# Ledger of designs, part 45: designed miniproteins, single chains, continued (4)

Each design is a single chain, and the fold is of that chain. pLDDT is the mean over its residues in the fold that is shown.

## One batch from the design tools (miniprotein)

Design m13534
Fold by ESMFold2-Fast:
Structure m13534 (fold): chain A 89 residues (1-89)
Amino acid sequence: MDLSGMTPLELLDWIYRQVRRFENPPSSLDDLLEALERIAKGEVTLEEVINDKSLDDFVRYLLSNLKKQGFSDKEIKKAAKEFLERNKD
């Protein structure tokens, strides 16, 4: 899939779908949602999350695509907030 031209929110939706496709989705999904919540609250940057060795390697790899697409910390934080609000309840 060509990830160029995706918005940060569309890329987060793609990342979420990748995580959910694997056999151990609960632990990887929990790591993803925790990372996004911390980013949304401004507690951590995306770069800090990618470098956190306590988080699932696959989740960190998928989140690194946001950095590769050149999104700013502000855009990523906004997208994380919007993603979490859309996926609550």
Scores: mean pLDDT 76

Design m13535
Fold by ESMFold2-Fast:
Structure m13535 (fold): chain A 75 residues (1-75)
Amino acid sequence: SEEERAEAMLRGARILYNAGDYEGAEKVYRTIIEKYPDTKAAGEALILLAEIYRDRGEFEKADQYLEEVKKKFPE
């Protein structure tokens, strides 16, 4: 399913992030959000993408991604 594919991509991106490949992880998170926007994995990708932007000191952009999560997944 779409959800299963998105979850598999999310797991791969987490491995990249944990290995220090933040740019590779960011690219995969963006792909999940763009291709599978209605999946729970996309919500998690938004949160993880916000974390990358926060780590770069881009707090306003990080907050924008977190607000998108709240809007799509209010619970």
Scores: mean pLDDT 82

Design m13536
Fold by ESMFold2-Fast:
Structure m13536 (fold): chain A 104 residues (1-104)
Amino acid sequence: NKRATALKKLLLSGKSVLEEVPFDKVGVLLAHLTKDEDFIIEEVSGRNKDLITNKLINIIKKSDKPIIVLFAGNVDAAEAAVKYANKQKKPLLILRVPLVLKSK
């Protein structure tokens, strides 16, 4: 998986990035990213932008290892978290999946 390899290299180089991921591809991407690596994996979801931004910032503050976050929420919250992680020099990869409305 060429994209997973590129994201893994960015994370291992100390950079933080946001990646938009189709729901059906998140599992394969995550499996490739975590192979042979000691990353922290967190799940963060919610509709309240301020609450979810604070959750992301707290994860960044508490981690001494590169972090992968499976994220379902407002893109501005994800972007704010990536900006904060880059400022703190803490590697963060946010894999953002769309908030799925239950539909037919």
Scores: mean pLDDT 79

Design m13537
Fold by ESMFold2-Fast:
Structure m13537 (fold): chain A 88 residues (1-88)
Amino acid sequence: MVREEIRERLIAELEALLDERARVSPLPEEVKAAEVARARASIPALAEEAVRLIEELARKLGVDPMELAEELLEQVRAARAAALARLA
């Protein structure tokens, strides 16, 4: 069941990104905790919208939605790594 697998992967990646952002963030602890909690509450809705867009694009292109999702997640990881490298 492709939709559920993509959603689960997106949720896991978004949660991992939030955890890493919280770890390296220079924000005050109270502000950081509040923003992370707010962002985390949004993850299911964001993942659902992303799955919908991935399925629509995959259908239009005639490709496997899971392969497209993996490619897009890799692009997101690469972009985030490049952004974090500026702070290191």
Scores: mean pLDDT 74

Design m13538
Fold by ESMFold2-Fast:
Structure m13538 (fold): chain A 57 residues (1-57)
Amino acid sequence: VVSKEFGALPYFEGLEKKLKPGHVIFLLEAPDGERIAFVGKAVSQEELERADYANPP
């Protein structure tokens, strides 16, 4: 899906407190134990279904 730009950030405690209501965090843990957070804009499921992406259904 097409979404707002994402950034990979080192996870830290309290990261969620820096987000606005329109933001979400996707937390990823690497096999070597490094934790990375992806921050993006929140959209509804309906808006995601409407998004134009590289391989539409």
Scores: mean pLDDT 50

Design m13539
Fold by ESMFold2-Fast:
Structure m13539 (fold): chain A 98 residues (1-98)
Amino acid sequence: SMSLSEEEREVAITYLTKVAKAVKNGDLEEYLDALADASATLNGVPRERLEEAKEKLLKELEERKEEALEKLKKELDETLEWLKKYDPEMYQEIQERI
């Protein structure tokens, strides 16, 4: 089982829910916003520094948008399958928010 605090668990659920919506919508910016928000909350990184990194990464990913979205979908699907087996409560909460 993953050893997460209640705050880390909520951030993970929110992050994975937003990533699932971003993949469904084909929205790389929504994905990068979700990643930046999670990183700011979990690692205490200033959001302003993450915004600069986000803009650079978005430009690079948009050049290969179809490939980037396919890879992200695969990684999301693998993460959700892992959660279904090892943390079914978190899996259920994510499914209810999608």
Scores: mean pLDDT 80

Design m13540
Fold by ESMFold2-Fast:
Structure m13540 (fold): chain A 73 residues (1-73)
Amino acid sequence: SEEEKKEIDKIFRDFSEDFRARLAQVTDPEAQAELRRIFGEAALKFQDAKTVEEAKKIYEEARKRIDEVLARE
């Protein structure tokens, strides 16, 4: 639906903003590369997301991976 598409787009925007903020705090090149990889994988999954539930799951899984990278610093 159009409402679902708008909500998916908002979730992706929120994720992208969260990612940029976290990436800006990281100076280690290896951690930066891993974060960019996580974002890229999530972005591809968002392309195929058909429901809000799928989009939320993609964001949740990506955020967990990002948090794990940051915890290793």
Scores: mean pLDDT 85

Design m13541
Fold by ESMFold2-Fast:
Structure m13541 (fold): chain A 69 residues (1-69)
Amino acid sequence: GPAPPAMPREEQLKIIREFEEKLKNNTVTDEEAKRAVAALQNLAANSDPAEQEKLNELALKWSEKLKEL
């Protein structure tokens, strides 16, 4: 199948940080949420086990908050 576009790690981290700020302010759209989760999952897949654990915990927290929006 077609390979998904590669995103630089710095860009993925920026998306994650910006999304966290928006999530705290309850100013998130479904589209932004999907993009941020995708970036987080891609980063986790390419990260060290310790970092992957932290990213998975973050993804869980985001998912819980998104269910209330």
Scores: mean pLDDT 73

Design m13542
Fold by ESMFold2-Fast:
Structure m13542 (fold): chain A 93 residues (1-93)
Amino acid sequence: GPQVLMEVEVDLKKGNRITFHVSKDKVTVYVNGEKVAEVNISDLKVGTMLRLEVLDENGNVIASLEFPVTEEPVSINFTVPKSGKKTLVLSKL
């Protein structure tokens, strides 16, 4: 099954911007431009499949995206649809 690499709980407001900056060496999470979490992934090979999920306070998945680790950094953006506590989960598939 998926291996959880990072799990972070954040209190968010509707319209808040979540940004995941993914490089080959680390994943950094920003909320409205402020760094809230970071995980090292330098031991993962390029092409390793990752899953990003955003869960609401009841554990329901409200966003899910699968993507490979790439040589070039990428940014994934998510706009919060409803205020409340959210859990951000990054897993290796």
Scores: mean pLDDT 84

Design m13543
Fold by ESMFold2-Fast:
Structure m13543 (fold): chain A 86 residues (1-86)
Amino acid sequence: DLEAQIEAQARALTELLAEAIKRFGVEEVRARVAAAIDAATDLPEAVRAEVRALALAAVEAAAAGDMERATALLKEALSLALKALS
């Protein structure tokens, strides 16, 4: 079940973001997430821009303690990236 796998990955990434924010601070995590997505040159430019915006919004949600919103945003980002790579 691809939807269940995307949900599980989004939850795992949300937990990872929350721990990274505690260790490094929100600005450092934002910079690292943006750099990682910008380096994903296998994604089309328009899709990369959308994934970047969703991932950065997820970092802000996680920093605010809104884990459900962060997970929903990461789920959307993963779904867009997987569609573009297919």
Scores: mean pLDDT 86

Design m13544
Fold by ESMFold2-Fast:
Structure m13544 (fold): chain A 71 residues (1-71)
Amino acid sequence: SMEEVRKEVEKIVDEQLKRFEAGEVTPRQALMLLAQKIQDLMDEKNVPQEERDQILQEGVDRLRQRIEELE
């Protein structure tokens, strides 16, 4: 379901944010890894093509916002 996809996206955001907070990745690296993981998730869950850009953008914007809140 789309609800399950969004929950998994939030987990990916949380994972990349924790890596950034730990000094393991730069913001650029965190965003690149997030984008790749979200794409892999959407392929695994067979997300419709028309929804993919929106879901990816939401995840990217969410991580970017949370990183900015820490600075």
Scores: mean pLDDT 86

Design m13545
Fold by ESMFold2-Fast:
Structure m13545 (fold): chain A 58 residues (1-58)
Amino acid sequence: MSVTAEQLKKVEEFAKKHGLTILGSNGDTILLASKEPVDPSVLEEIEKISGAKVKVFY
């Protein structure tokens, strides 16, 4: 299963609001970058919006 373009756009907007950069998606996983520790609730919300797992790179 794949994340839709609309879901990806919503994830990107939400991630930017919380200091995260969306790198893209790999199958069922959304790839994010952050230079600081991420609030777990932000990651949970992104998973709910996308229906996919989240992986963060620092």
Scores: mean pLDDT 75

Design m13546
Fold by ESMFold2-Fast:
Structure m13546 (fold): chain A 110 residues (1-110)
Amino acid sequence: SSLETLLKLAKENLEQIREIADEIVAKDPSLKPAMDKILELQEKTIEAIEKGDLDKAMDLLVEATRLAEEMRRQAVSQGNLEVARKATLIGAMNTSLFMRLYLVKRELEE
């Protein structure tokens, strides 16, 4: 089903973001609390999808994307372009997942 495919994509998204998080924290250990919060929001997004609460999943994903954008802006201000690029990638991945959530929600409402 589209919901099962969405759940699989959300789980794959989390696994990739965990790898990126490890790379960010290795470069700047002070970013661990921010990355832990993003990962917590990603995990809660999966839980919301599993419960069929796509509105909650979208809200959680928007918050995770907001935190990644804050990390990107801070990294740019500090000249840390590698962290900025990785934070940008997290934002792009979450935007793609958000678009799929929106499309599945529309399908279920029709």
Scores: mean pLDDT 90

Design m13547
Fold by ESMFold2-Fast:
Structure m13547 (fold): chain A 92 residues (1-92)
Amino acid sequence: SEAEIEKLVEEFKKLFKALIENPSLENLEALRNFLLKVTGDKRFDEVDLSNSLEFFVTIQETLGLEPDGILDEENIKALYEALKEYLSKNLP
C-alpha cells in the first residue's frame, strides 16, 4: 500500500530528525529497532551502536547506497528516497 509506505517513510524521517537533533544512544537504538523491524536485516541486530560510522554505513548498504557514512543534506535525502524505493519493492 502507498499509504503504508508513506507512513513508514514519515516514521523514518521522524526518528532520523530526532537522532540529528540529539545523537543519544536512545535515539540510535530507536532508529536501529525501526530498521530491524522494517528490513528484517540481521546486521541491524548485530551492529555496534557505539560505532556510529558502522551504523550509518550499514543503513546505506542495506538501502543500496554508497556506504561512505557521511550524513550531509544530500545523503539524508538519498536515504529517504532509498527507503521509499526499498519499501515499494519489499512490502507485500
Scores: mean pLDDT 82

Design m13548
Fold by ESMFold2-Fast:
Structure m13548 (fold): chain A 90 residues (1-90)
Amino acid sequence: SKELLEEIREVLERIIKLVKEVMSDEMVEWVEDAGKTILKLLEEGRVEAALEAARGLVEEILGVLKEYAPEAVEEAKELGERLLELVEEA
């Protein structure tokens, strides 16, 4: 649905904002590209592929934040869990 896709975009934007504060420009660019890939796959109806891409994005972000910004991990985990839930419902 259009509403669900907009909610996914909002969660991705919140994740990008969070990582911009603590990650390198190269890593932020990777996260932005991963988000675009997830949205493209969902628009194509490839929910399983989008879910796999979203899981990879969440795992990578949590790994980096645990090392460089542990205080951001809880928020990133909640945003990641919400992203995965929304993608599964698509």
Scores: mean pLDDT 85

Design m13549
Fold by ESMFold2-Fast:
Structure m13549 (fold): chain A 84 residues (1-84)
Amino acid sequence: MLKVVIAYAKGREAAEEVARRLEEEYGAEVELVEMETEQEAKNFANAKEISDKDAVAAVAIGENGRESAEEAYEKARKAIEEAL
């Protein structure tokens, strides 16, 4: 099973939409983690990318984030495709 971690700040709806797309398109298991700030979300995702060996990708979505949500989706999608 392909595991993806998404850390987000205030952008819960955008994070849930990215998770839904990854789950529907690739059958990914998505872990959503709410953080208080965009910087904390980025730091958490970077730490998870290094430490969580079960995760194919760890990505962050910022507070104002349609653009950051799309970047997070593309990063996760690329990692999933490279793991297949």
Scores: mean pLDDT 79

Design m13550
Fold by ESMFold2-Fast:
Structure m13550 (fold): chain A 85 residues (1-85)
Amino acid sequence: MPLLSVGDGLEILRKAIDAGGLTEEEIPEVGAGAASIALDISKETGTSPEVVLDRIAEAMVEDGVSAEAAERVRAEARRILAEHG
């Protein structure tokens, strides 16, 4: 799949968090958003995309997303990064 822009990724993540949970249908879109954000932050800061994904997952849990849903988003984002890395 093509990577989304950082803006599109942030919008998808924000909508999922605002909904108070993630559905199985939302995981691919949120994962793609997380992958795009992680890649762009990695390019800007020199931080590994893996470390950025860890921080995104932690922030999602802090905003009320379940740890299980955050892990699924992280796994999907890793899959997408592997396709484009």
Scores: mean pLDDT 71

Design m13551
Fold by ESMFold2-Fast:
Structure m13551 (fold): chain A 69 residues (1-69)
Amino acid sequence: EAERLLAEAGEEMARGVKLFKQGKYDEAIKEFERAVELATEADALGHPLAPLVRQGAEENLKIAKEKKK
């Protein structure tokens, strides 16, 4: 379960990055928010890589929100 949640978080991160590169910040924000949720669930289940994925998603989310002015 934790491994699957982390894999899904990674997929949402990848979609968010693609949208961000296209200047679609609102859509990127939604993907990064989902990645944070999934990585947080994986972290609660004890996945050792989940804190790093969550940190990356939170950082990308902050940057995307800042780009909205």
Scores: mean pLDDT 81

Design m13552
Fold by ESMFold2-Fast:
Structure m13552 (fold): chain A 103 residues (1-103)
Amino acid sequence: MKLAENAAAAVSTFVPKGSTVAVLSEDEELGKAIADALRSKGYNVILVKDEEEAIEALKNGAAAAVVVTSRDRALELAKKAGAEALRVGREGDLDAFLLLPKE
């Protein structure tokens, strides 16, 4: 899936190899594809089930999160987590965002 490849490429640009990345997707196949693409690039991946687990992962030292959601939801998540949101891909009706913690 091109969205998973684009998300993993974006993580590789902004996040050092060996870092922990959280992945949130209601589409289980897409979430798994993103996780597999990230693992193939040398990242540790936590698959999270909801927005609260994504926020908790970022607060507990995950270097980034990849979230498949709407723009408004991604911005709200980023604000709650103290992170910046970058749109890293779109395929059909699916958007992916990279959340990077602020200093």
Scores: mean pLDDT 82

Design m13553
Fold by ESMFold2-Fast:
Formats: sequence, structure tokens, C-alpha cells
Structure m13553 (fold): chain A 65 residues (1-65)
Amino acid sequence: TRILNVSGEARGAKTPEEAAKLAIERATEKAQELFPGAKLEVESVTVEKLPDGTYAATAVVRATL
């Protein structure tokens, strides 16, 4: 059994919820592309408010082979 972490990022979102959703979607898509058939679980999501009033997020998805 192998466990690998895949990250995804979003920037310029209008809400923290939108930023988190986009980051999770991007991390999940990347994990599916890199590790087809792996079990995917969201490990963490970090959201930050940017100086321009938009939001950025980084999501980490755990892929288990």
C-alpha cells in the first residue's frame, strides 16, 4: 500500500467557500490523472484572504494505491 499527497490551488475567488471548492476540485482532478483508480480523501484545505479582497486556497488530497 502506497499513500501519496496531491495538492491543488485556487486564487481570485469571491468567497472562501468558492476558493476551497475550486482547490479541492483541482487537487482531485490532478490526483485522478496521476493515480487512476486510487482511493482519494481530502486531507486538508487552507484558505487565505488576499490583499485585493479575493480568496486563495490550497487543498491536499491523499491518494491510496
Scores: mean pLDDT 86

Design m13554
Fold by ESMFold2-Fast:
Parts: sequence; C-alpha cells; structure tokens
Structure m13554 (fold): chain A 64 residues (1-64)
Amino acid sequence: TREHTVPFTLTERKDDSEEERRRLADARAGLDVLRREGNVVSEKVDKSPDSTTTTLTLRGTLPV
C-alpha cells in the first residue's frame, strides 16, 4: 500500500453512560484537531434512531 491509512469508528448510543459520553466528547475533540491538520482522508456518518456511527479513515504512519 502506497498510503498508510487507519480506519477509526465511533459509535454513540442513546443509552451511553455519562462517563462514556464524556469520553466520546474527548475523542471528537481529538478528531477535530486531526481534521484541521488534514489527517482525515474520509468521513462517513450512519444514523439510526438509537445510535450514530461515525467511520473515519485517518492517515497513519508505521514506525520502522
């Protein structure tokens, strides 16, 4: 593969605990930084009545 990419999935459910929601908010803030840096190759959002799944393809590097 010429370009290194990493799939990343976030699932938000209506029954998530307060702590889980806080962790998801932190993860989203981190993803916003990656978006600003241009490290998000693609983003897909799938919504259902009780959940939202966000799938991102991120630029990744493998250490030698």
Scores: mean pLDDT 71

Design m13555
Fold by ESMFold2-Fast:
Structure m13555 (fold): chain A 60 residues (1-60)
Amino acid sequence: SDEDFVQQVVDQVRAAPSLEEQQQLLGQVLHDASTSTDNNKRKALLKAAQAALDWLRKQE
């Protein structure tokens, strides 16, 4: 499901050993969203990026 995919992406960002690497992973997800021609895939990637960004903001 999209929810499982979103959680998997958030878990990957959480597992990254540094803030720089967490930001790089988020940037890659956003890049993949911007280049996707599949609306369903783009929506899932944007949802995952938003969830990962929200998690990062709560760490501050």
Scores: mean pLDDT 81

Design m13556
Fold by ESMFold2-Fast:
Structure m13556 (fold): chain A 90 residues (1-90)
Amino acid sequence: MEEKRKKDEKFARIVAYQLLLGLAETIAEKYKDKDPEKAELAREFSRLYQELIEAIENDDEEKVKELTRRIDELAPEFNAILDEYVREIA
């Protein structure tokens, strides 16, 4: 029971970050010609999510904490870009 629950939780976290990774890549492509600075930030988030997925898969708790902290530091700027993107496609 405990092992299955931990596996399911780990899988759910990986899937969630894979979705965020895909969204960041989509934003980077959209802004590459329009706003290169926003595209660069989206690419950095793509890299951070990819590294976080790998750290979760490897059960590297220290790296997960480090990457989560870095994502949180950059989140306000990226959330502003995400909000703009959502408004443009709505």
Scores: mean pLDDT 81

Design m13557
Fold by ESMFold2-Fast:
Structure m13557 (fold): chain A 69 residues (1-69)
Amino acid sequence: SDEELRERMLRVLEEAGVPREQAENIVNSVLDMNRVDPDQAIDHARATLRRLGRPDAGDRVVELMREHS
């Protein structure tokens, strides 16, 4: 479910040290994109987490998205 995916993504970002409000904004943005263009959402997630210096968290988020699709 989207709720389950959202919670798992938030946990990954929280573990990576991303502040809760920022993590929620990132996850909501990625999930909004995923409803329209899943490939763009994956690229956005990777790029965003790479910019934050957390490329490993980006890879985990992408894995979760692929498991859900």
Scores: mean pLDDT 85

Design m13558
Fold by ESMFold2-Fast:
Structure m13558 (fold): chain A 94 residues (1-94)
Amino acid sequence: DELLERYVRADDALRAFLESQGEQRDVYTLAEILSAIYDYAYRNNLIDTGENRGVADVSDTELGKILGTDSFHLGDEERIIELLAPHLTEVPAP
């Protein structure tokens, strides 16, 4: 997906989250940001394996506060990008 190869800068809140996950960079691709979000959800056991399979509950997390949502479906990449958009500025490739 060409969109996932775009280079972006994260705002202070999203950058602090990414740095806490070990991703300390000046610029990221959207693919790198999505990978960090997925890894965070898996490592913190946020993903429902029952009735809401594939939904990550972020209601009491820093990520949920940044995205302004209590939950999202990991398979809904377009929705995650929409929630990230206010926190991202597109930049030229480094």
Scores: mean pLDDT 79

Design m13559
Fold by ESMFold2-Fast:
Structure m13559 (fold): chain A 92 residues (1-92)
Amino acid sequence: GIDLSSLSKEEIRARAEEYAKKVGGSLDDIRSEEDLELMVRLILAAEAVGKPKEEIEELIEELWKAASSDDEEATKIFVESAKKLLEEEKKK
């Protein structure tokens, strides 16, 4: 298992590259390094709590759109998704 609290910058980037290929995007599309790290951590948390592959794939697409958007509303969706996943992680 991956320790989410000790995840290295290189591991975050490697995971983000995998997500980029899946959505047909690039790491350069992401607004900031902080948004990139948050997105990767949320997806890994969802995987850690045992969410279905299809739900993980939808989450990757939604978080990527939010993290690559200049829209304030997209940022709010990103944060709400973060909170929901952290609550599911806490239940475990």
Scores: mean pLDDT 72

Design m13560
Fold by ESMFold2-Fast:
Structure m13560 (fold): chain A 100 residues (1-100)
Amino acid sequence: SLELEEKLSKVKEEIAELEKEKKYNLDEEIKEAKTEGAKLYYKLGALYLELERYEEAVKAFKEAIKLDPNFALAHKGLALSLYLLNRYDEADEEKELAEL
């Protein structure tokens, strides 16, 4: 849908702005920027799932997990995306990580 594509575009812009700001931040601000980046990549993954763009959803959730390895919702989103791609073994592994 046009509305979901517009939301997707806005989240991508927010991620690009955060990545640019990381070059000028103090250690505390860099840590905060990484946590916020994980949330934005999670939103990106969720939007890709709604658009049925499952491979792109997988990439977005993996980036969220890379920034915050304990982000349970991102592991759940990755598991669902992998399940929808019929990658059941990978999905089951991520499901277990989400429950920790």
Scores: mean pLDDT 78

Design m13561
Fold by ESMFold2-Fast:
Structure m13561 (fold): chain A 81 residues (1-81)
Amino acid sequence: MTVVLESEDLEELSAKIAEAAKDQHVEATITVISDKGETKETVKLPAGTTAEEVKAVLEEVASKTPGKVEKYIAELKPLAP
């Protein structure tokens, strides 16, 4: 099942995504919303991905987004075994 997570806090969202990827591979579609637009990227997270690794991915997407970041959205899809 697809899970949608939203947060204004990058640390909080990173921890929640890492928990979802703890025991399974996950395809994460990350959307960063700013006052000037949005950036959307899809990444595959292997089982056991840490919150620190997820945070690095979110920071990369945010760096590509112009303006002041207001919100992060992650759509998580478990990958088939």
Scores: mean pLDDT 82

Design m13562
Fold by ESMFold2-Fast:
Structure m13562 (fold): chain A 90 residues (1-90)
Amino acid sequence: APLPPIKFKNPEMQKAYEKARQAHEKGDIDGAVKHALELGMLALKSEDPEDIRAAIDFLDHVLALLPLSEIQEGMLALMIGVLSWELKKL
């Protein structure tokens, strides 16, 4: 199943998201995780709460839909936690 369509205001976040989707559609799980984490890192630098919420939503869908290793699950869960905490400060 494809990852859900999400639109970001920040063009770098949009590109990271599109790379993650393309990797998933090719069955490249490691690439999908890499680009999802790149999106998370961009979201940490964002001051736009809508883009941060969109990034959290996307990372949650990656956790739900992809056959991840325990390490990959832990990395994504940690990123979601940090982003959620930063979002509360905006």
Scores: mean pLDDT 85

Design m13563
Fold by ESMFold2-Fast:
Structure m13563 (fold): chain A 94 residues (1-94)
Amino acid sequence: GPLDRAIALLEEAVRTAEELVRAVEAGDVISAVGLAIRAIGLIEEARSLGVTDPRVLEAMRLIRQAVQAALRGDLASARRHIEEARRLLDELRA
């Protein structure tokens, strides 16, 4: 259903944000930009499904904040937001 699809898209967004953190650490600006665009695109696709579960909405917010933190070079904050988003998505699957 829409919830399962939203979770799958946000799990891919989390993995993409993790790749973004690695690209920023490596100084790979071109890959970092592409990965940021991909992560935001996945969040927007998940949002378009109209799921109103507060944990899904919070996961979207956390992944967006992780992308923004990574692009600022705040990799510690990016990792914390990624970890919290992953925990929420794991809870949604339980």
Scores: mean pLDDT 91

Design m13564
Fold by ESMFold2-Fast:
Structure m13564 (fold): chain A 81 residues (1-81)
Amino acid sequence: DKEKKELEKKVKEAEEKYREALLEESGATVGLIGKAVEGLAGSPEEGERLIREGQEEVDKAVAKMEEAKKKLEELKAELEA
């Protein structure tokens, strides 16, 4: 009973982290689009730098989202078992 309640709490915390990661990914994607548009007004070198920075932010957000999703799935599987 205590173990089940602790696991349920961990699932809720993992769900919250996953939701936050999804929002971060969305924000990073919008940021990349904005940087790409800004790059059109500058030099080719500046445009490439801005796109690279935006892509790195998206890649990091995707990695965090995938980690949060895996943790949530593992905890849900433990709760259902």
Scores: mean pLDDT 82

Design m13565
Fold by ESMFold2-Fast:
Structure m13565 (fold): chain A 57 residues (1-57)
Amino acid sequence: ALKAVAVKDVEGAEPSVITFKKGDIVEILKIYDDGLAVVEKDGVRGLVGLDYLEIIE
């Protein structure tokens, strides 16, 4: 799967949105055409905007 680094903090206010900090490494499971991605961090899956991520693998 693709790996990405977070380029800014995300605080998930909704259950479907993932929480992470700038510099965290996440795994991208799926990218949607509207710029949303399904990601996994430490066994937790959620949605985030692709603009919060820089793909590294």
Scores: mean pLDDT 76

Design m13566
Fold by ESMFold2-Fast:
Structure m13566 (fold): chain A 87 residues (1-87)
Amino acid sequence: SAREAKRKRLLELTRKMANALNLSPDEQKEIEEELRRYFDLHPDLSESQMRELIINLLVNKVFLKKGPDAAEEARELARKLLEEEEG
């Protein structure tokens, strides 16, 4: 379905971004599991809302690991990576 294709693409983008942010495989798995759970609970999320959710989950992991300055840099990098995928 179009919804499953969109979810798969966004999960692949999430993996790419997690790798760029130097997150461990365990941290990446945790983010992917949380993201899948949110998509299941909120099937009507727009792509824009899903992208913001991905950014927030990635940034929160960086914040907990490296603090607020690293989290802000991670937010900017994540936005750029998502924008590059669009064009």
Scores: mean pLDDT 81

Design m13567
Fold by ESMFold2-Fast:
Structure m13567 (fold): chain A 65 residues (1-65)
Amino acid sequence: SVAQQIQQLRDEMSRQLDEAARELTRQLRRDSPQTLQQAIDQFVALSDAIGKVYDEYLKKLQEVK
């Protein structure tokens, strides 16, 4: 059913977000940013990773019949 397909996609998105959160935690455990630019670079990397998860989820959701 459509509901089952949506639930499967939600579970996959949840797993991918958990992996992104773990990667962010690893990056934050590196040497503390010593400059504003380093802090910005870390935030940009997080934004890129999360954005890719959302884009993939939306793409798959639009393919549900």
Scores: mean pLDDT 77

Design m13568
Fold by ESMFold2-Fast:
Structure m13568 (fold): chain A 59 residues (1-59)
Amino acid sequence: SRALARVRGVIEAFPTSEDLKRALGVDSVEQLYTPEAQERLARLLGLSVEQVRRALGEL
């Protein structure tokens, strides 16, 4: 799915991307599972929080 592909792309780029860490307000992949980070990720990718949660659950 488009949502899964977009979320996966962020996870893949995240460890080496200071811009993504700053945009999402988190320093580690584990912190992406917090509600606040999920809301920021949804806004960044033009997805709903529900779509982000489902995509993260598939990874």
Scores: mean pLDDT 80

